# Designed miniproteins, single chains, continued (4): the designs that were tried, part 101

Each design is a single chain, and the fold is of that chain. pLDDT is the mean over its residues in the fold that is shown.

## One batch from the design tools (miniprotein)

Design m15506
Fold by ESMFold2-Fast:
Structure m15506 (fold): chain A 85 residues (1-85)
Amino acid sequence: GPPPAKKSVTVTHEDAVKALEEAIKIHKENPDWTVTARTVEDGRVVWQATISPDTSESEIGLLRRHARRVDEQQRERRRREEERR
């Protein structure tokens, strides 16, 4: 038969923290899978992170911090749009 292929899954959300939390949940349920968390705004990828079977808990902590920064930047961008009014 054909050689076994490792499964890859992508989670897309407008909020980076929510995309990452969904990806972490899938990774915990399926540790052999590669899970990519992606944030999209107006059809454009703003942020992306990948969780592989080799990803440590420490690295997940770093990804959580990074996702929070992305969400802060998006909030600041929306606030700047309001100030142009």
Scores: mean pLDDT 78

Design m15507
Fold by ESMFold2-Fast:
Structure m15507 (fold): chain A 105 residues (1-105)
Amino acid sequence: SLEDVINQFIEKMERAILTQPPEEAIQAVKTETTRILGMLNMQATLFDYKDWKEYLELLEKIQELVQQAIDALRKGDKAEALDIVKKIEGKIKELYNLIKAHEEK
């Protein structure tokens, strides 16, 4: 399922932060987040204007959190980066639930 794929990409980001140098961890966060958002964006094209606005607001919050995670990794703060990845996971799941609610209409 798409939820299983999201969970795999989040786990991959967390593993990179724990086990890899900061530069590689930053690339993992960028790459995996881009992949998740690309998949969700393809489904979001089916949203009406109201759902599309909420989608864009969630997307903006996710992008802000990604930048915060990158900044934490540049500072060498792995604990802060992991906390932010959990927040990214929460916002991605909100976005996924928005898509699911639309599909069930």
Scores: mean pLDDT 82

Design m15508
Fold by ESMFold2-Fast:
Structure m15508 (fold): chain A 101 residues (1-101)
Amino acid sequence: MEIPEVKEDMTKEEAIEKIQKAFDYLLEKYPDLPPELRERIQRVVERLKKTNLSKEDVIHIARTVQKAIKAIDEETDPERKLARIQNLVDHLEYEIDRLEK
């Protein structure tokens, strides 16, 4: 599956759609992810759809997700791949919490 490129002149809605597609790609490609991690990914997407974050903040998150997925796909070690996915979710939860304050 081809992940759409994140552009600076993108709308907030387009950035959220790209984040959603990126996580749909991860969940489909890695069905054996721990259930807790799958639930956390779904919660992050739901939070982004409901949040009043600025367009710039959402685009920054979309770029972070796109870069992280490329690194995850390039990783050949299953343990490191899982750790990269966990780190992405941890980082996004932290950033959303920080930006909502």
Scores: mean pLDDT 79

Design m15509
Fold by ESMFold2-Fast:
Structure m15509 (fold): chain A 81 residues (1-81)
Amino acid sequence: MKPLKLTVEATVRLSDGRVYTSTFEVEESGLELTLTLDAGEDAVVERLEVRNENGELLAEKSGVVLKAGETTTITLKLKPP
């Protein structure tokens, strides 16, 4: 039996107007998404949203400070489907 996987879309909006969208597969048994952001310049995450294929919001975060030259790791617990 293969683990059930959920396809989720993460959208990150930064204070400087940059927007990034990426698709991830998450195992239903874990319901956790770890994002690693490499900041080329100082910015703040204005909004980070994780949604399923139906557009339902599973997790959100804001106010994460990104520093130029540093890797920032964000771990989000997802709402069960």
Scores: mean pLDDT 76

Design m15510
Fold by ESMFold2-Fast:
Structure m15510 (fold): chain A 81 residues (1-81)
Amino acid sequence: LRGRALELLGRALHLARQAGDKEAVRHITEAIEALVEGDLESAIKHAEKAYEILEKSKDPKSQRAAELVREAIRLLKEELS
């Protein structure tokens, strides 16, 4: 599950960068770093903050990034359970 979540967050990071959403990029990066360190709780918290920012955007790339982040959060919560 972590490998798939990392892949989804990486794709979301690429889209957020293209959309120019610096705050979302920061939170996705922090989520990836936490996940690599094995801190699932911090990874989920940063991913949730990224999702809140991305879902409010009217940019289609930010909206697509939000969907990827939401799926990553779902997988991480499933692993934490």
Scores: mean pLDDT 87

Design m15511
Fold by ESMFold2-Fast:
Structure m15511 (fold): chain A 71 residues (1-71)
Amino acid sequence: MEKELEELKKKAEEYSKQRDTVRAQMQALADAGDANGPAIKAAWDTYQNLSKKRDELEKRAKELEEEIKKS
């Protein structure tokens, strides 16, 4: 379980990093005057999907932490 917990946390961190990269791209597009363009909308959808995946992994990690504490 500890190894699984570490792996889940690592994957969640990877998704968080990818999300931050997408957020930076959205900011660059907005700064370039493309705030209402299809590119920023696509980037927002990607950001939302990455956030959802990270949240799912964090939830699973929390469940495993609770299981470890009970054992």
Scores: mean pLDDT 79

Design m15512
Fold by ESMFold2-Fast:
Structure m15512 (fold): chain A 100 residues (1-100)
Amino acid sequence: SLQDKMLEVVKEGFEKILEIIKKEAGEEVAKEVQKQADKALERLKTAKSLEEIEEVIREFVNEVSKILKEKNITLSDEAEKKLLGVLTQTLHRLHELAES
């Protein structure tokens, strides 16, 4: 279904974000971010629109930022650019699916 394809796109995006966080901030931080990713993916199962999916993604990104701040972790410019790239690509893929 379209919703299953959108969920898979977000899941792939979150997995790429987790890989970047794990490499930059380590396993413990990645584990905390994984908990937020799992929570966001559960919320996506009840999302009824692209706007609701984007809101869940924005909330996930905000929670990641809070985790990094609370643990006094500063990402490198390269890591921040990679994270932004993953987010941009994920949103682009979701918009393409919504228009198909």
Scores: mean pLDDT 87

Design m15513
Fold by ESMFold2-Fast:
Structure m15513 (fold): chain A 94 residues (1-94)
Amino acid sequence: MLEEYLSLSLSEQVARAVGVVLRLIGTALDRTLSEEEKAREAAELTRELMAIIEALREKGHFEEAKEIEKILELAVSTLDEASKEAARAAWEEA
């Protein structure tokens, strides 16, 4: 995952990060998904976003990485408790 994002330009990395955040919000709003399915998706999307954040840091884009981390924290804070816990566990393991 990290190596994939390292090959992208700054604009492409930011666009990928925005896409992941929108998918996380979409998952939270999806009434057809079970609580367990939402938690699993939240964890996977958090890992993907953390890989993008790490790639930004590796390339010296520390301000962009910090802003995306703040956006992730805000998005996670709006999730249900199970999804929030799953996302935080994924974030801590990254």
Scores: mean pLDDT 80

Design m15514
Fold by ESMFold2-Fast:
Structure m15514 (fold): chain A 87 residues (1-87)
Amino acid sequence: SAAVEAARAVLEEVGAWLQANPDASKEEIRALAERAIARLAELDAELAGRVRRSFDAVYADPSASAEELADHLARLLLWAVQALEAR
């Protein structure tokens, strides 16, 4: 579906950016997440809301590293693609 292809494009673009920016700060990763979530919201507002809530929980955790936050974002976007594929 077009929605699955669009969500996969978001995942691929986020993955490429994270690979190019291995020393990205939590603030830079948050800015990336906000752009990705906005694109997902155009496809499915409820799905985007679930990604936002899960991302924000890890972002709010002071013990979580930038690397852990980046990995969490990538996993959330993969989950979003899989959730859209299951429909």
Scores: mean pLDDT 90

Design m15515
Fold by ESMFold2-Fast:
Structure m15515 (fold): chain A 71 residues (1-71)
Amino acid sequence: SSVEQSERILRDFLLENEDLIRRALEVASEEEREALMEELRNIYTNTPHMSPKELSRRLKELRKRIERLVE
């Protein structure tokens, strides 16, 4: 099902980017940290309601944002 596919995409993303996310939270400003945590929570909460394509696009944008925070 698309829900199972989206769950796998999110799980794989979080595992692949665990260290990067942790590092971003360590170096981010208070405002950047709050925004990043809010986006992560929103993605987690909305994963069952997003198509795999929509989730992948949102995660790609999140990764770019995280990469900019860590250099």
Scores: mean pLDDT 84

Design m15516
Fold by ESMFold2-Fast:
Structure m15516 (fold): chain A 90 residues (1-90)
Amino acid sequence: MTPEEVRERADALEQGVAELIEQLDKAIKEKNYDEARKLVEQLRAFSAELERILAEGEKMGLPKETIDRVRAAVEQARAAIEKAEKELGL
């Protein structure tokens, strides 16, 4: 992938993480635990991809701003997963 393609992918994954966190919070609030478990799995997949982008980002010459946003998205996903795992007894 080019650095521009990686940036676009990072932006899409960052938005996806935010949307999944919102859906996960709603599922937990509504006690829809089966949906919450699926959303946690999706968040783990998105987080793993963002971590790969973060690891290669400096090597690919991604801007610090992009790297900082990707790191923030990973931290948000990890926090949401940890909270959900505690709520779900996972």
Scores: mean pLDDT 82

Design m15517
Fold by ESMFold2-Fast:
Structure m15517 (fold): chain A 99 residues (1-99)
Amino acid sequence: TREGAVRAVEALVELLRRLEGLPEEEVREAREALLRALEEGGGRLELRLAFTEEEAERLAEAEAAFRRLEAEGLLRSERRERYSPVSGKTLRGLAFTLF
């Protein structure tokens, strides 16, 4: 539903605010951009977050937040892992779609 999609966007923006330390102005801009992208996508939005091994705590926090939204039927998530030869590190992330 639209209300569910808006709630998912609000939860994503709050998560990004905590993970990136964004000021309130940038949080507002991110929220508006995500809502606009959702409308332009016909109610669907695919996003991807990627974390290094050193950011494992951030990944765990993101997974917990998205798991709650997925249980409510607001999004679908997929865990992804990729080795980066440039940095010599494994990047772990989440890809998800809003409904």
Scores: mean pLDDT 66

Design m15518
Fold by ESMFold2-Fast:
Structure m15518 (fold): chain A 100 residues (1-100)
Amino acid sequence: MEFPELTDEEVEARLKRLQELADSDEPIPLSEFGKVVRDIVDLIEYARKNKDIPLLKQILSILEKLKERTDDEYGPFRRWVFDELIERVKKAIEEIEKEK
């Protein structure tokens, strides 16, 4: 499986953007939600490929904050998506930690 090669600068830029969204009291606009999910998935796959547990833990923290701040008519759907991403991160950490 071939994942996009993110540079360290692109990873940091995406993390900063996601952290700013997570620290905001404003809900993510529906038009931007798909892009946010894609950015998170790309970061999870990058971190998993590079066995970067600290990055996965940072993504997990961001996802938990985003889930908590989702409070609009699409809240149940968005929380379900974030729950799926949280489980994906937790599984990736567990799989890496089980390696010899």
Scores: mean pLDDT 75

Design m15519
Fold by ESMFold2-Fast:
Structure m15519 (fold): chain A 94 residues (1-94)
Amino acid sequence: PLTPEERAALEEFQKEVTKLANKAIEMLERGEPLEKVVEFIREGLKKIVDKYADKLPPERVEWLKKNIDEIARGIAAALAEALGLPVPPEYRPK
């Protein structure tokens, strides 16, 4: 099991990601292009990762930063599909 401190940090991280996703949903509902939503999620995730960088091993921070674009596209695609919006093939998970 996680330590109480690790669990608290992960819960805070998850809450910030959820807030970011809610803002992305708002953008999609306003008719913003999917590419713009992906960029918004990407920049938001970078800020969240940076905020928790001191609580994670350096190699895990590097991994998250290296995969931030794929993670952002995946989140945007999942949210768009959940809202019944069309998703271009390039945004679908591999």
Scores: mean pLDDT 76

Design m15520
Fold by ESMFold2-Fast:
Order: structure tokens, then sequence, then C-alpha cells
Structure m15520 (fold): chain A 93 residues (1-93)
């Protein structure tokens, strides 16, 4: 299978706007700063990790959120994060 591609600028904006709905003003500022300072690849990985953490939190398990965001290997963690970011962006379309 082909590797999961990096999110487009539009997909990144959709995820950031979704997270802003539940984020504090301070967290919203942090998301905007990440958008301004990080590459699309770095944003895809960061947003994917946040999706994984929010999914685990919805199950009521913050330890599971940490485990799902955790690293079995650096490459595997990045691939999982990118895939989840893409799945979440697709749901928001």
Amino acid sequence: AAPTPVLSEEEIELLIEEFKKTASPREQKSLEEFKANLSQAELTELLGQRVLAEEARERGDEALAAELAGIRSEAEAREVARRRAREKAEELR
C-alpha cells in the first residue's frame, strides 16, 4: 500500500477549526501558532496525535490516550498519526 500522504492546507484548516470548537482561547492561539510555524508534514503528525488523544479521551481513558499517542517506533507513530489526521479531515468534509 502507498504511504499515507501529508494533509493539504485545506484539510489542516478543517482539523484546526474543528479542534477550536472545544479548545480554550489559549489552546486556539497555540493551534494558530503551530499552523504558522510548522510544515504541513509536522502539522499532519501533530493533528493526528491530537485526534488519537481525543478519541481515547472520548472512551474515558487518558492513559489509553497517552498509549495511542505513544511510540512503538518513531516511523510507526508518524504513520498512525497521519492516517488518523486524514480520516478525521475526511469526516469533516
Scores: mean pLDDT 68

Design m15521
Fold by ESMFold2-Fast:
Structure m15521 (fold): chain A 95 residues (1-95)
Amino acid sequence: ELEELRKKAEELEKKAEELRKKESSDATTQVGGADVLRLLREGEAAVAAAEARSPEEGRRKRQELDATLAAYEKRHPAGAAYGKALYLREKVEEL
């Protein structure tokens, strides 16, 4: 589990770096990464809270989070990848 999270974080970091080079903007990637990190922190907490109330509500919140992340990734792929990598790193440190 911990090793899988580290590997996923490394893969996302590499993807973010490749996408950042194409966008030619470190600042844009940093801002986007912060937005996605916040979205994941708040979204995962909302999904967990909804699942505690009802499996159906949890599933609905998961779909909302996935749709929001997909829309963000379509608009800013480097920031999305970077934010996901930051979130996974944060989860590894929590363990």
Scores: mean pLDDT 75

Design m15522
Fold by ESMFold2-Fast:
Structure m15522 (fold): chain A 95 residues (1-95)
Amino acid sequence: MEREAAIKATSGGLLSVAAKVEAELDREDALENALNDIRNAIELARELAEMGEKELALKVLDYVEEALKYLKEKYPDSEEIKELEEELKELREEI
């Protein structure tokens, strides 16, 4: 379990960084790909919380929060970013 938790936490952090990198690309699907990376990172945080790895789950959510703030600066009119910020807040309250 400990090794699995470490892999999930690392993957969640990397997905959050990938979302920020994707947002810099001049592509039509850049925002969609970045948001999918964020959704996958949030799912990994949920799995960590279910495993009892609350501290690692919160660390992944910290990376996700940083990435969402970055995306919001690039895409300030995105309702999907606002929805993910709300989901992040709700998940933090569950942990």
Scores: mean pLDDT 83

Design m15523
Fold by ESMFold2-Fast:
Structure m15523 (fold): chain A 70 residues (1-70)
Amino acid sequence: SGEEARRREKKQRAQQLEQRIAALIDESQRLYDAARATPDPRAARELRLRGQRLLEEGNRLRAQLAEIRE
């Protein structure tokens, strides 16, 4: 039925967003770990900034996910 198709599409979209959010969090964690491991302060700063941007993107996708789940 149309309701089942809509429910399936909604679940698929939610799953895709969840996977993307998880990937962004994992990449951010790797960047922060790399920043802590590097002896170069400039390189560490750039890695932290990249990690922060990924977390900000993840937060935006979490807002989209919340809207879909309503």
Scores: mean pLDDT 87

Design m15524
Fold by ESMFold2-Fast:
Structure m15524 (fold): chain A 96 residues (1-96)
Amino acid sequence: APSEEEQKEKQLQVLEKFREEAKKAGLPPEVLKELEKLIEEIKKMIEEGAPEEKILEKWREASLLFAEALAEKTGDEELKRLLAEGKELLAEEEAE
């Protein structure tokens, strides 16, 4: 199994690749700002050794924001619908 340091380095590398892909996708500046904020939060969580579940929650949030912005840019109405349904399911799980 990889060491904790190796896992941390791999997670940070994936995060940097995600940042580069977001910039390449040509998303609106306001979306890029929100993604940068989420990326910095995820990076801090990884560096501070936050629980994996909390890191995955932030990754899910960043991934949804990226996918929604990409769907808006491409005009993919089916992807927009699926992302909206996914958001409702996540909100319903957190509604007590």
Scores: mean pLDDT 74

Design m15525
Fold by ESMFold2-Fast:
Structure m15525 (fold): chain A 71 residues (1-71)
Amino acid sequence: AGVGDIMAEVLRAAGFSDEQIAAALARAKELAVRGRAETQEQVAEMYAEAARSVGASDETAERIRRLALEA
């Protein structure tokens, strides 16, 4: 869905590879299922954490979180 596309675009702009972006998307999906993300806020936090898992800075992760809340 749109949040995954937002994370992919932000990470690509930050210089991450397609492989790293795919890993972040897979991690976000895992966190969604395991964490029972039911609110938009919980989904946004998950995507930020997934981005951090592939080495994204706190600034990049926070940008993803904010954009995800508007998706």
Scores: mean pLDDT 79

Design m15526
Fold by ESMFold2-Fast:
Structure m15526 (fold): chain A 87 residues (1-87)
Amino acid sequence: APLSDEERRERLETYILALRRLAQELRAKGTPEDIALADELLAMADRIEAALRAGDLDTGEQLVAEANRLLASHGLPEIRFLPSKKL
């Protein structure tokens, strides 16, 4: 079944949070390469958030694909949408 706009929105919100968390972890490593990648990921998260606020889900999903390609080029795992587990 196709995803609803609400499900697409929730996935983008979850991705933004995961991307920002990864950027913080990269900055903590302190290498110039990790810091540069962290800055690119934070800029990408901001662009995804802007698309989400504009209601442009197609652009948001395109930016997610671009961010995952950037992660893969650095040997990092793709950020996947997992169902939220209540603790």
Scores: mean pLDDT 81

Design m15527
Fold by ESMFold2-Fast:
Formats: sequence, structure tokens, C-alpha cells
Structure m15527 (fold): chain A 84 residues (1-84)
Amino acid sequence: MLLPEDVEALKKPLSKKTAEVQIKLYERIIKDKRYPLLPLAYFNLGLAYDSLGEKEKAIEWYEKAIHYRPDFEVAKERLEELKK
């Protein structure tokens, strides 16, 4: 069950609470080996950790997204920016 405060967090783009909810959701999704958009889930985990200021974890998830989808240009650009 979602608390009212969690529902409000989902309405706001890129908030810390939204990032934490997204991380929990995508961590659950990536455990399912049958998820067809696995590279996208890894990329979204990278974005969520980046939003929380967890640069090292964001880099790790972007690298995983690129490993499974080498043509993932947006993930490559974000990774390059974080490594500066």
C-alpha cells in the first residue's frame, strides 16, 4: 500500500523521494530475467542514483545498460559526463 506522501512524490519529476521509489521498482524488475527492456531498467536506475548524488552507483548502472545495449547513446553521454 502506498502512503499519501509516496503518491505525492510520484507526481513530482526528479524529486529525491521519486528517485528512491524508482530505485525500488527497477531493482525488483531487474531480478526478473524475462524483462525485455532490461537495459532501459539499468539506465533508469543510473538516473535515479544520479538524482540522489550517488555518482559511483549511477556510473555502475549506466555501464551495465551500455554492456547489454552498446548502441545506447544517451547512457554513454551520461556516463561520460559523470566521469569528468
Scores: mean pLDDT 70

Design m15528
Fold by ESMFold2-Fast:
Structure m15528 (fold): chain A 95 residues (1-95)
Amino acid sequence: PVVVSKEEEIELIREGLLGLGLSEEEVEEWIKNKDNEGGIRLLLEAALEAGEITEEEAERLFELMVKHKLDLIQAAQFLGALRAGVSEEEALARL
């Protein structure tokens, strides 16, 4: 585990969310609302629209993220890890 500055962490999240097709305005709103279930839902909807996950996976991932009380940054990191081929157990352990 590498400790990154808050600024570097925010920049990584911006890049990830923009990569999912979110606008710059949406990304800024998400960064400000870290513990926002609506935000997590929008993240998963963007991934679904990009064809990166299925509708069933989106619903399952939303429930999993809420169950584990992930904030928006953790949710984006978790989704990014899964897209990179990391298992759910390992992706959660990396948070």
Scores: mean pLDDT 70

Design m15529
Fold by ESMFold2-Fast:
Structure m15529 (fold): chain A 77 residues (1-77)
Amino acid sequence: SIAEELVNALLTDSSAPFKLAQAVRDGKVSEEEVLKLLEELLKKHGSSVHPALRELIGWLRSFGHDALADRVEELLA
């Protein structure tokens, strides 16, 4: 899925946080699917993905998706 491609790209593509937030804004991905995939990514890769997730949080907030940004931020606790 588009969500799987964009979430996996967080490991290798510096523009992926913006692209994923844009896909959320444009309704191209399910917020529930994104959150589930981010939880799986964190379980596999740990703190190495934190910088990309912090960038994602910033873009989500800039697009008015504060509720999802808050849920992603909780994953970093």
Scores: mean pLDDT 88

Design m15530
Fold by ESMFold2-Fast:
Structure m15530 (fold): chain A 101 residues (1-101)
Amino acid sequence: MNRFEVLRAVLNVLAKHGLALPDEVIDLIREKYSGDVEADELVAFALILRKYASGLAPPEVVALIKDIIEREEITKEELNELMDRYGVSPEFKEEILKELE
């Protein structure tokens, strides 16, 4: 799976919970992948969530996203390990994996 597929899955799960990414994470994606159409679409989605969300993503999910941003490709096994390493809740983990099928 490429990084943008995984980031989109995480954003979809955050949207279901009424949560948004912190501004510094959105800015990091925008700056690192400037001019990438998939990154631009993710940033647009993240900004919409930021405007309408009732809260911010928990720190463990933020840490997961920052790690994903540094990778080109991630296997489902690597993603499972990262979520466990950062302490992502079992509920969030299951929902993210389901988004990726």
Scores: mean pLDDT 85

Design m15531
Fold by ESMFold2-Fast:
Structure m15531 (fold): chain A 67 residues (1-67)
Amino acid sequence: MARLTIRVVPGPGSDAEPLESVFVASPEKAREWYREGEEGARGAERFTGDPDSSRIVVELEEVEVEE
């Protein structure tokens, strides 16, 4: 089992609270979502170009499954 955590960290001067979403999926699916999430987050940063924009952090935690 793998856990994918997506956090939205507010930019400097933002009153927004950090948002966190956790998804649990198979390792293969979680890795795919992680790649898509990272690419999307970096794409958004490049698109806005705003230093005060929120930052999206994607974390993948793989739980050791004894097969």
Scores: mean pLDDT 67

Design m15532
Fold by ESMFold2-Fast:
Structure m15532 (fold): chain A 56 residues (1-56)
Amino acid sequence: MEAAREAEMAAIAAAARAATRLTPDQLAANVAVGVEELVRAVDATIARLEERRALE
């Protein structure tokens, strides 16, 4: 069970290290994609809260 979490953490650390080898343009593009996904997740959460309010 612990081994799977360790592998996941190692992958995240490797990705962070790989970011230091990217050009500024490549790093900015990767950050932009992450921000778009985060905004979409927030919008989905707001929509669910709105739906719950309508059921009240």
Scores: mean pLDDT 68

Design m15533
Fold by ESMFold2-Fast:
Structure m15533 (fold): chain A 92 residues (1-92)
Amino acid sequence: VEELGKEALELAVKLGKKGYELLKKAEERDPELAKELKEILEETSKRLTELGDKAVENQDDPEKAKKYFEEAIKLLKETEKRLEEIEKKLEE
């Protein structure tokens, strides 16, 4: 469980940095992609907060806590793919 929490945090920090850099580029080049990117980042942030809260609430239940961290990691990996698609569109 502790290792999953660390992985989720590291991925969240990495994607936050990438999202910020992509947002800066999108705002200059494509305002529509910038809107889409903001929505992706806001949605991901909200869901991560909800999953984190549930993991904390269930910290005395390792199996439930593990499930919430696994869901957070899946969400972060899905967000990474969405950010990569935005990055490709910005190259055009």
Scores: mean pLDDT 81

Design m15534
Fold by ESMFold2-Fast:
Structure m15534 (fold): chain A 88 residues (1-88)
Amino acid sequence: SMEDKLREAVNEVIARAQNILKTSHDPRAIKLAQDAIRDANIALEYIDQAKQSSDPLEKTKLLTIAGMYYISASANVMVAERLLEKEK
């Protein structure tokens, strides 16, 4: 389902952010990784709400909000990864 695919993508962002927290010594990268995990967890909550909804319009709205938090989390982890590469 679309919910399951988005959940998989969000979980990949969480894994990438966790790797930054384990390997980075840059406070900026660490902060961005923490923000990414927070937004990713909010996306997962909206995905769960969408999965429980039987209303197609409400489901679309909830998945759109989840997607916005996923985009925010993904952007933060991408910037954090660029900072991590500059450390090495």
Scores: mean pLDDT 90

Design m15535
Fold by ESMFold2-Fast:
Structure m15535 (fold): chain A 79 residues (1-79)
Amino acid sequence: MGLPDAEQQKEVAKRTLEELRKRIAADPAALQAEIHAEVAPLTPEEVAAALEAQIAKARELGLEEYVEALEAIRRLLEA
């Protein structure tokens, strides 16, 4: 399969971080509603497990800014 290499993954993470920080700062309520709509078919346990796995992977890759973005998303889902 055409999976992105490590360089492409880091670029995607940086762009995702920029978008997430912008949305969290500008309109956290709208972002929270959007995230809840996306995860609505999943159980809280499945969502938590997916976020924990993604945060762990981001830390392993040294993507500290992306970890911050994922932790912000987790806080929105917990609220």
Scores: mean pLDDT 69

Design m15536
Fold by ESMFold2-Fast:
Structure m15536 (fold): chain A 99 residues (1-99)
Amino acid sequence: MDKEKLAEFLAEKLPELEEMLEFAGEVTRHLAEQARALRRTGRLSAEEERALAEALVAFIEERVELDPEARELLERLAERGIEEVLEAISLALKIVEEK
């Protein structure tokens, strides 16, 4: 699956558990800050959700030097939702933890 492939790319670029944990922490902090900035009363609109996904993609691409295939996978997963990208990061952390 696309998220498993992205997880493998991320684990290859961040093979040390401490580096992967720091990256996951930075992604979490970034999403919390972006969600706060875009939040309106109630629920996020589809446009606001898309803006969050685009901001997440840009943040990850800036922090991790991804190959063109990995960037395409990241962008494709983000179009499906933020949850797909977060699942890929979670899988990458598990790969690094188990090596």
Scores: mean pLDDT 76

Design m15537
Fold by ESMFold2-Fast:
Structure m15537 (fold): chain A 94 residues (1-94)
Amino acid sequence: SLEELLAEMRRLTGVPDFEIPEMDKETIAIMIEVSLLSGLITEKEKREYQKVLGVEIDEEVRRRARELARQLPPDTIRLFRLLLLAYVEKKKEE
C-alpha cells in the first residue's frame, strides 16, 4: 500500500518523481488535526495516528490547524491524509 499511496500522491501533486518528505513532529501533528477538522479522519483515527507517530496535539497545534483548515485547498488536505497514511506504513515497516 505504500507504493499505491506514493502513486496517488504523484497523481494528486502532478509531480511524477514526488517522494514522501520527512516532516518534523509538529508538522505531522498539524496535519493530523487539519485532517480531523476537515472531516477526513475520525477522533479515533486521530488518537491512533498520534500513538503510532508519537506526536502530541496541544493548544498551539489546534490553533494553527484551525487557521490552516480554513485556508488550504481541498487537494492539499487530501495530500495531508495520504502523507499520514504513508508515515504510519513506514513506522510499521521500521
Scores: mean pLDDT 84

Design m15538
Fold by ESMFold2-Fast:
Formats: structure tokens, C-alpha cells, sequence
Structure m15538 (fold): chain A 100 residues (1-100)
């Protein structure tokens, strides 16, 4: 549902924000940049979902978020950032379950 999708995005954003703060404290500029970019995309998706009740648009946004998370998962894996890779994998799994 739209409510479940927004709740998943809110939890994922919160966890990525925690990772961003950790990366900043550790001087990990590459992880910090990647985390910030992911937060920006997820926040944009969340804001769009709040503005629509159209089922087609909601499904399209959810699918776009899955593809975005797949991209960020690959980037995290290439950086060796297992925490970000795990967060994106968990997000993908939960979103794909909602899309079934």
C-alpha cells in the first residue's frame, strides 16, 4: 500500500542518514557522497508519493526506487561498503514484497 511504501522509505532514509553521519565522522567522503545522493532520491520519491493517490504512479515510483536501490547497492559493493550494501539489499527485498 501507499502507507506501507512511505513507511519503508522513511525507515530507509533514517538508516541511510545514520550511515551518512558515521561516514562524515570517519572522513569517508565517497560513502558520505553516495549516502547523501541516495537520501535525496528517496526523499524525492517520498514527496511524490505524498502528492498522489494514482495507483499507476505509486507503482511506477516504487519500481523506480527499486532500480535506484539496485544502482546504489552496486556502487556500495564496489566501494566495499557492506553496511550501505546491506541497507540497499534489505530495501529492495521489502519493496519487491510490496509490489507482489
Amino acid sequence: SKEELIKLLDELIKRVQELLEKAKRQGDEETAKLAQELIDVLQGARDLLEQTDDEETIKRVAKNVVETLKFFRKQAEELGDEELAKLTREGIKKLEELLK
Scores: mean pLDDT 87

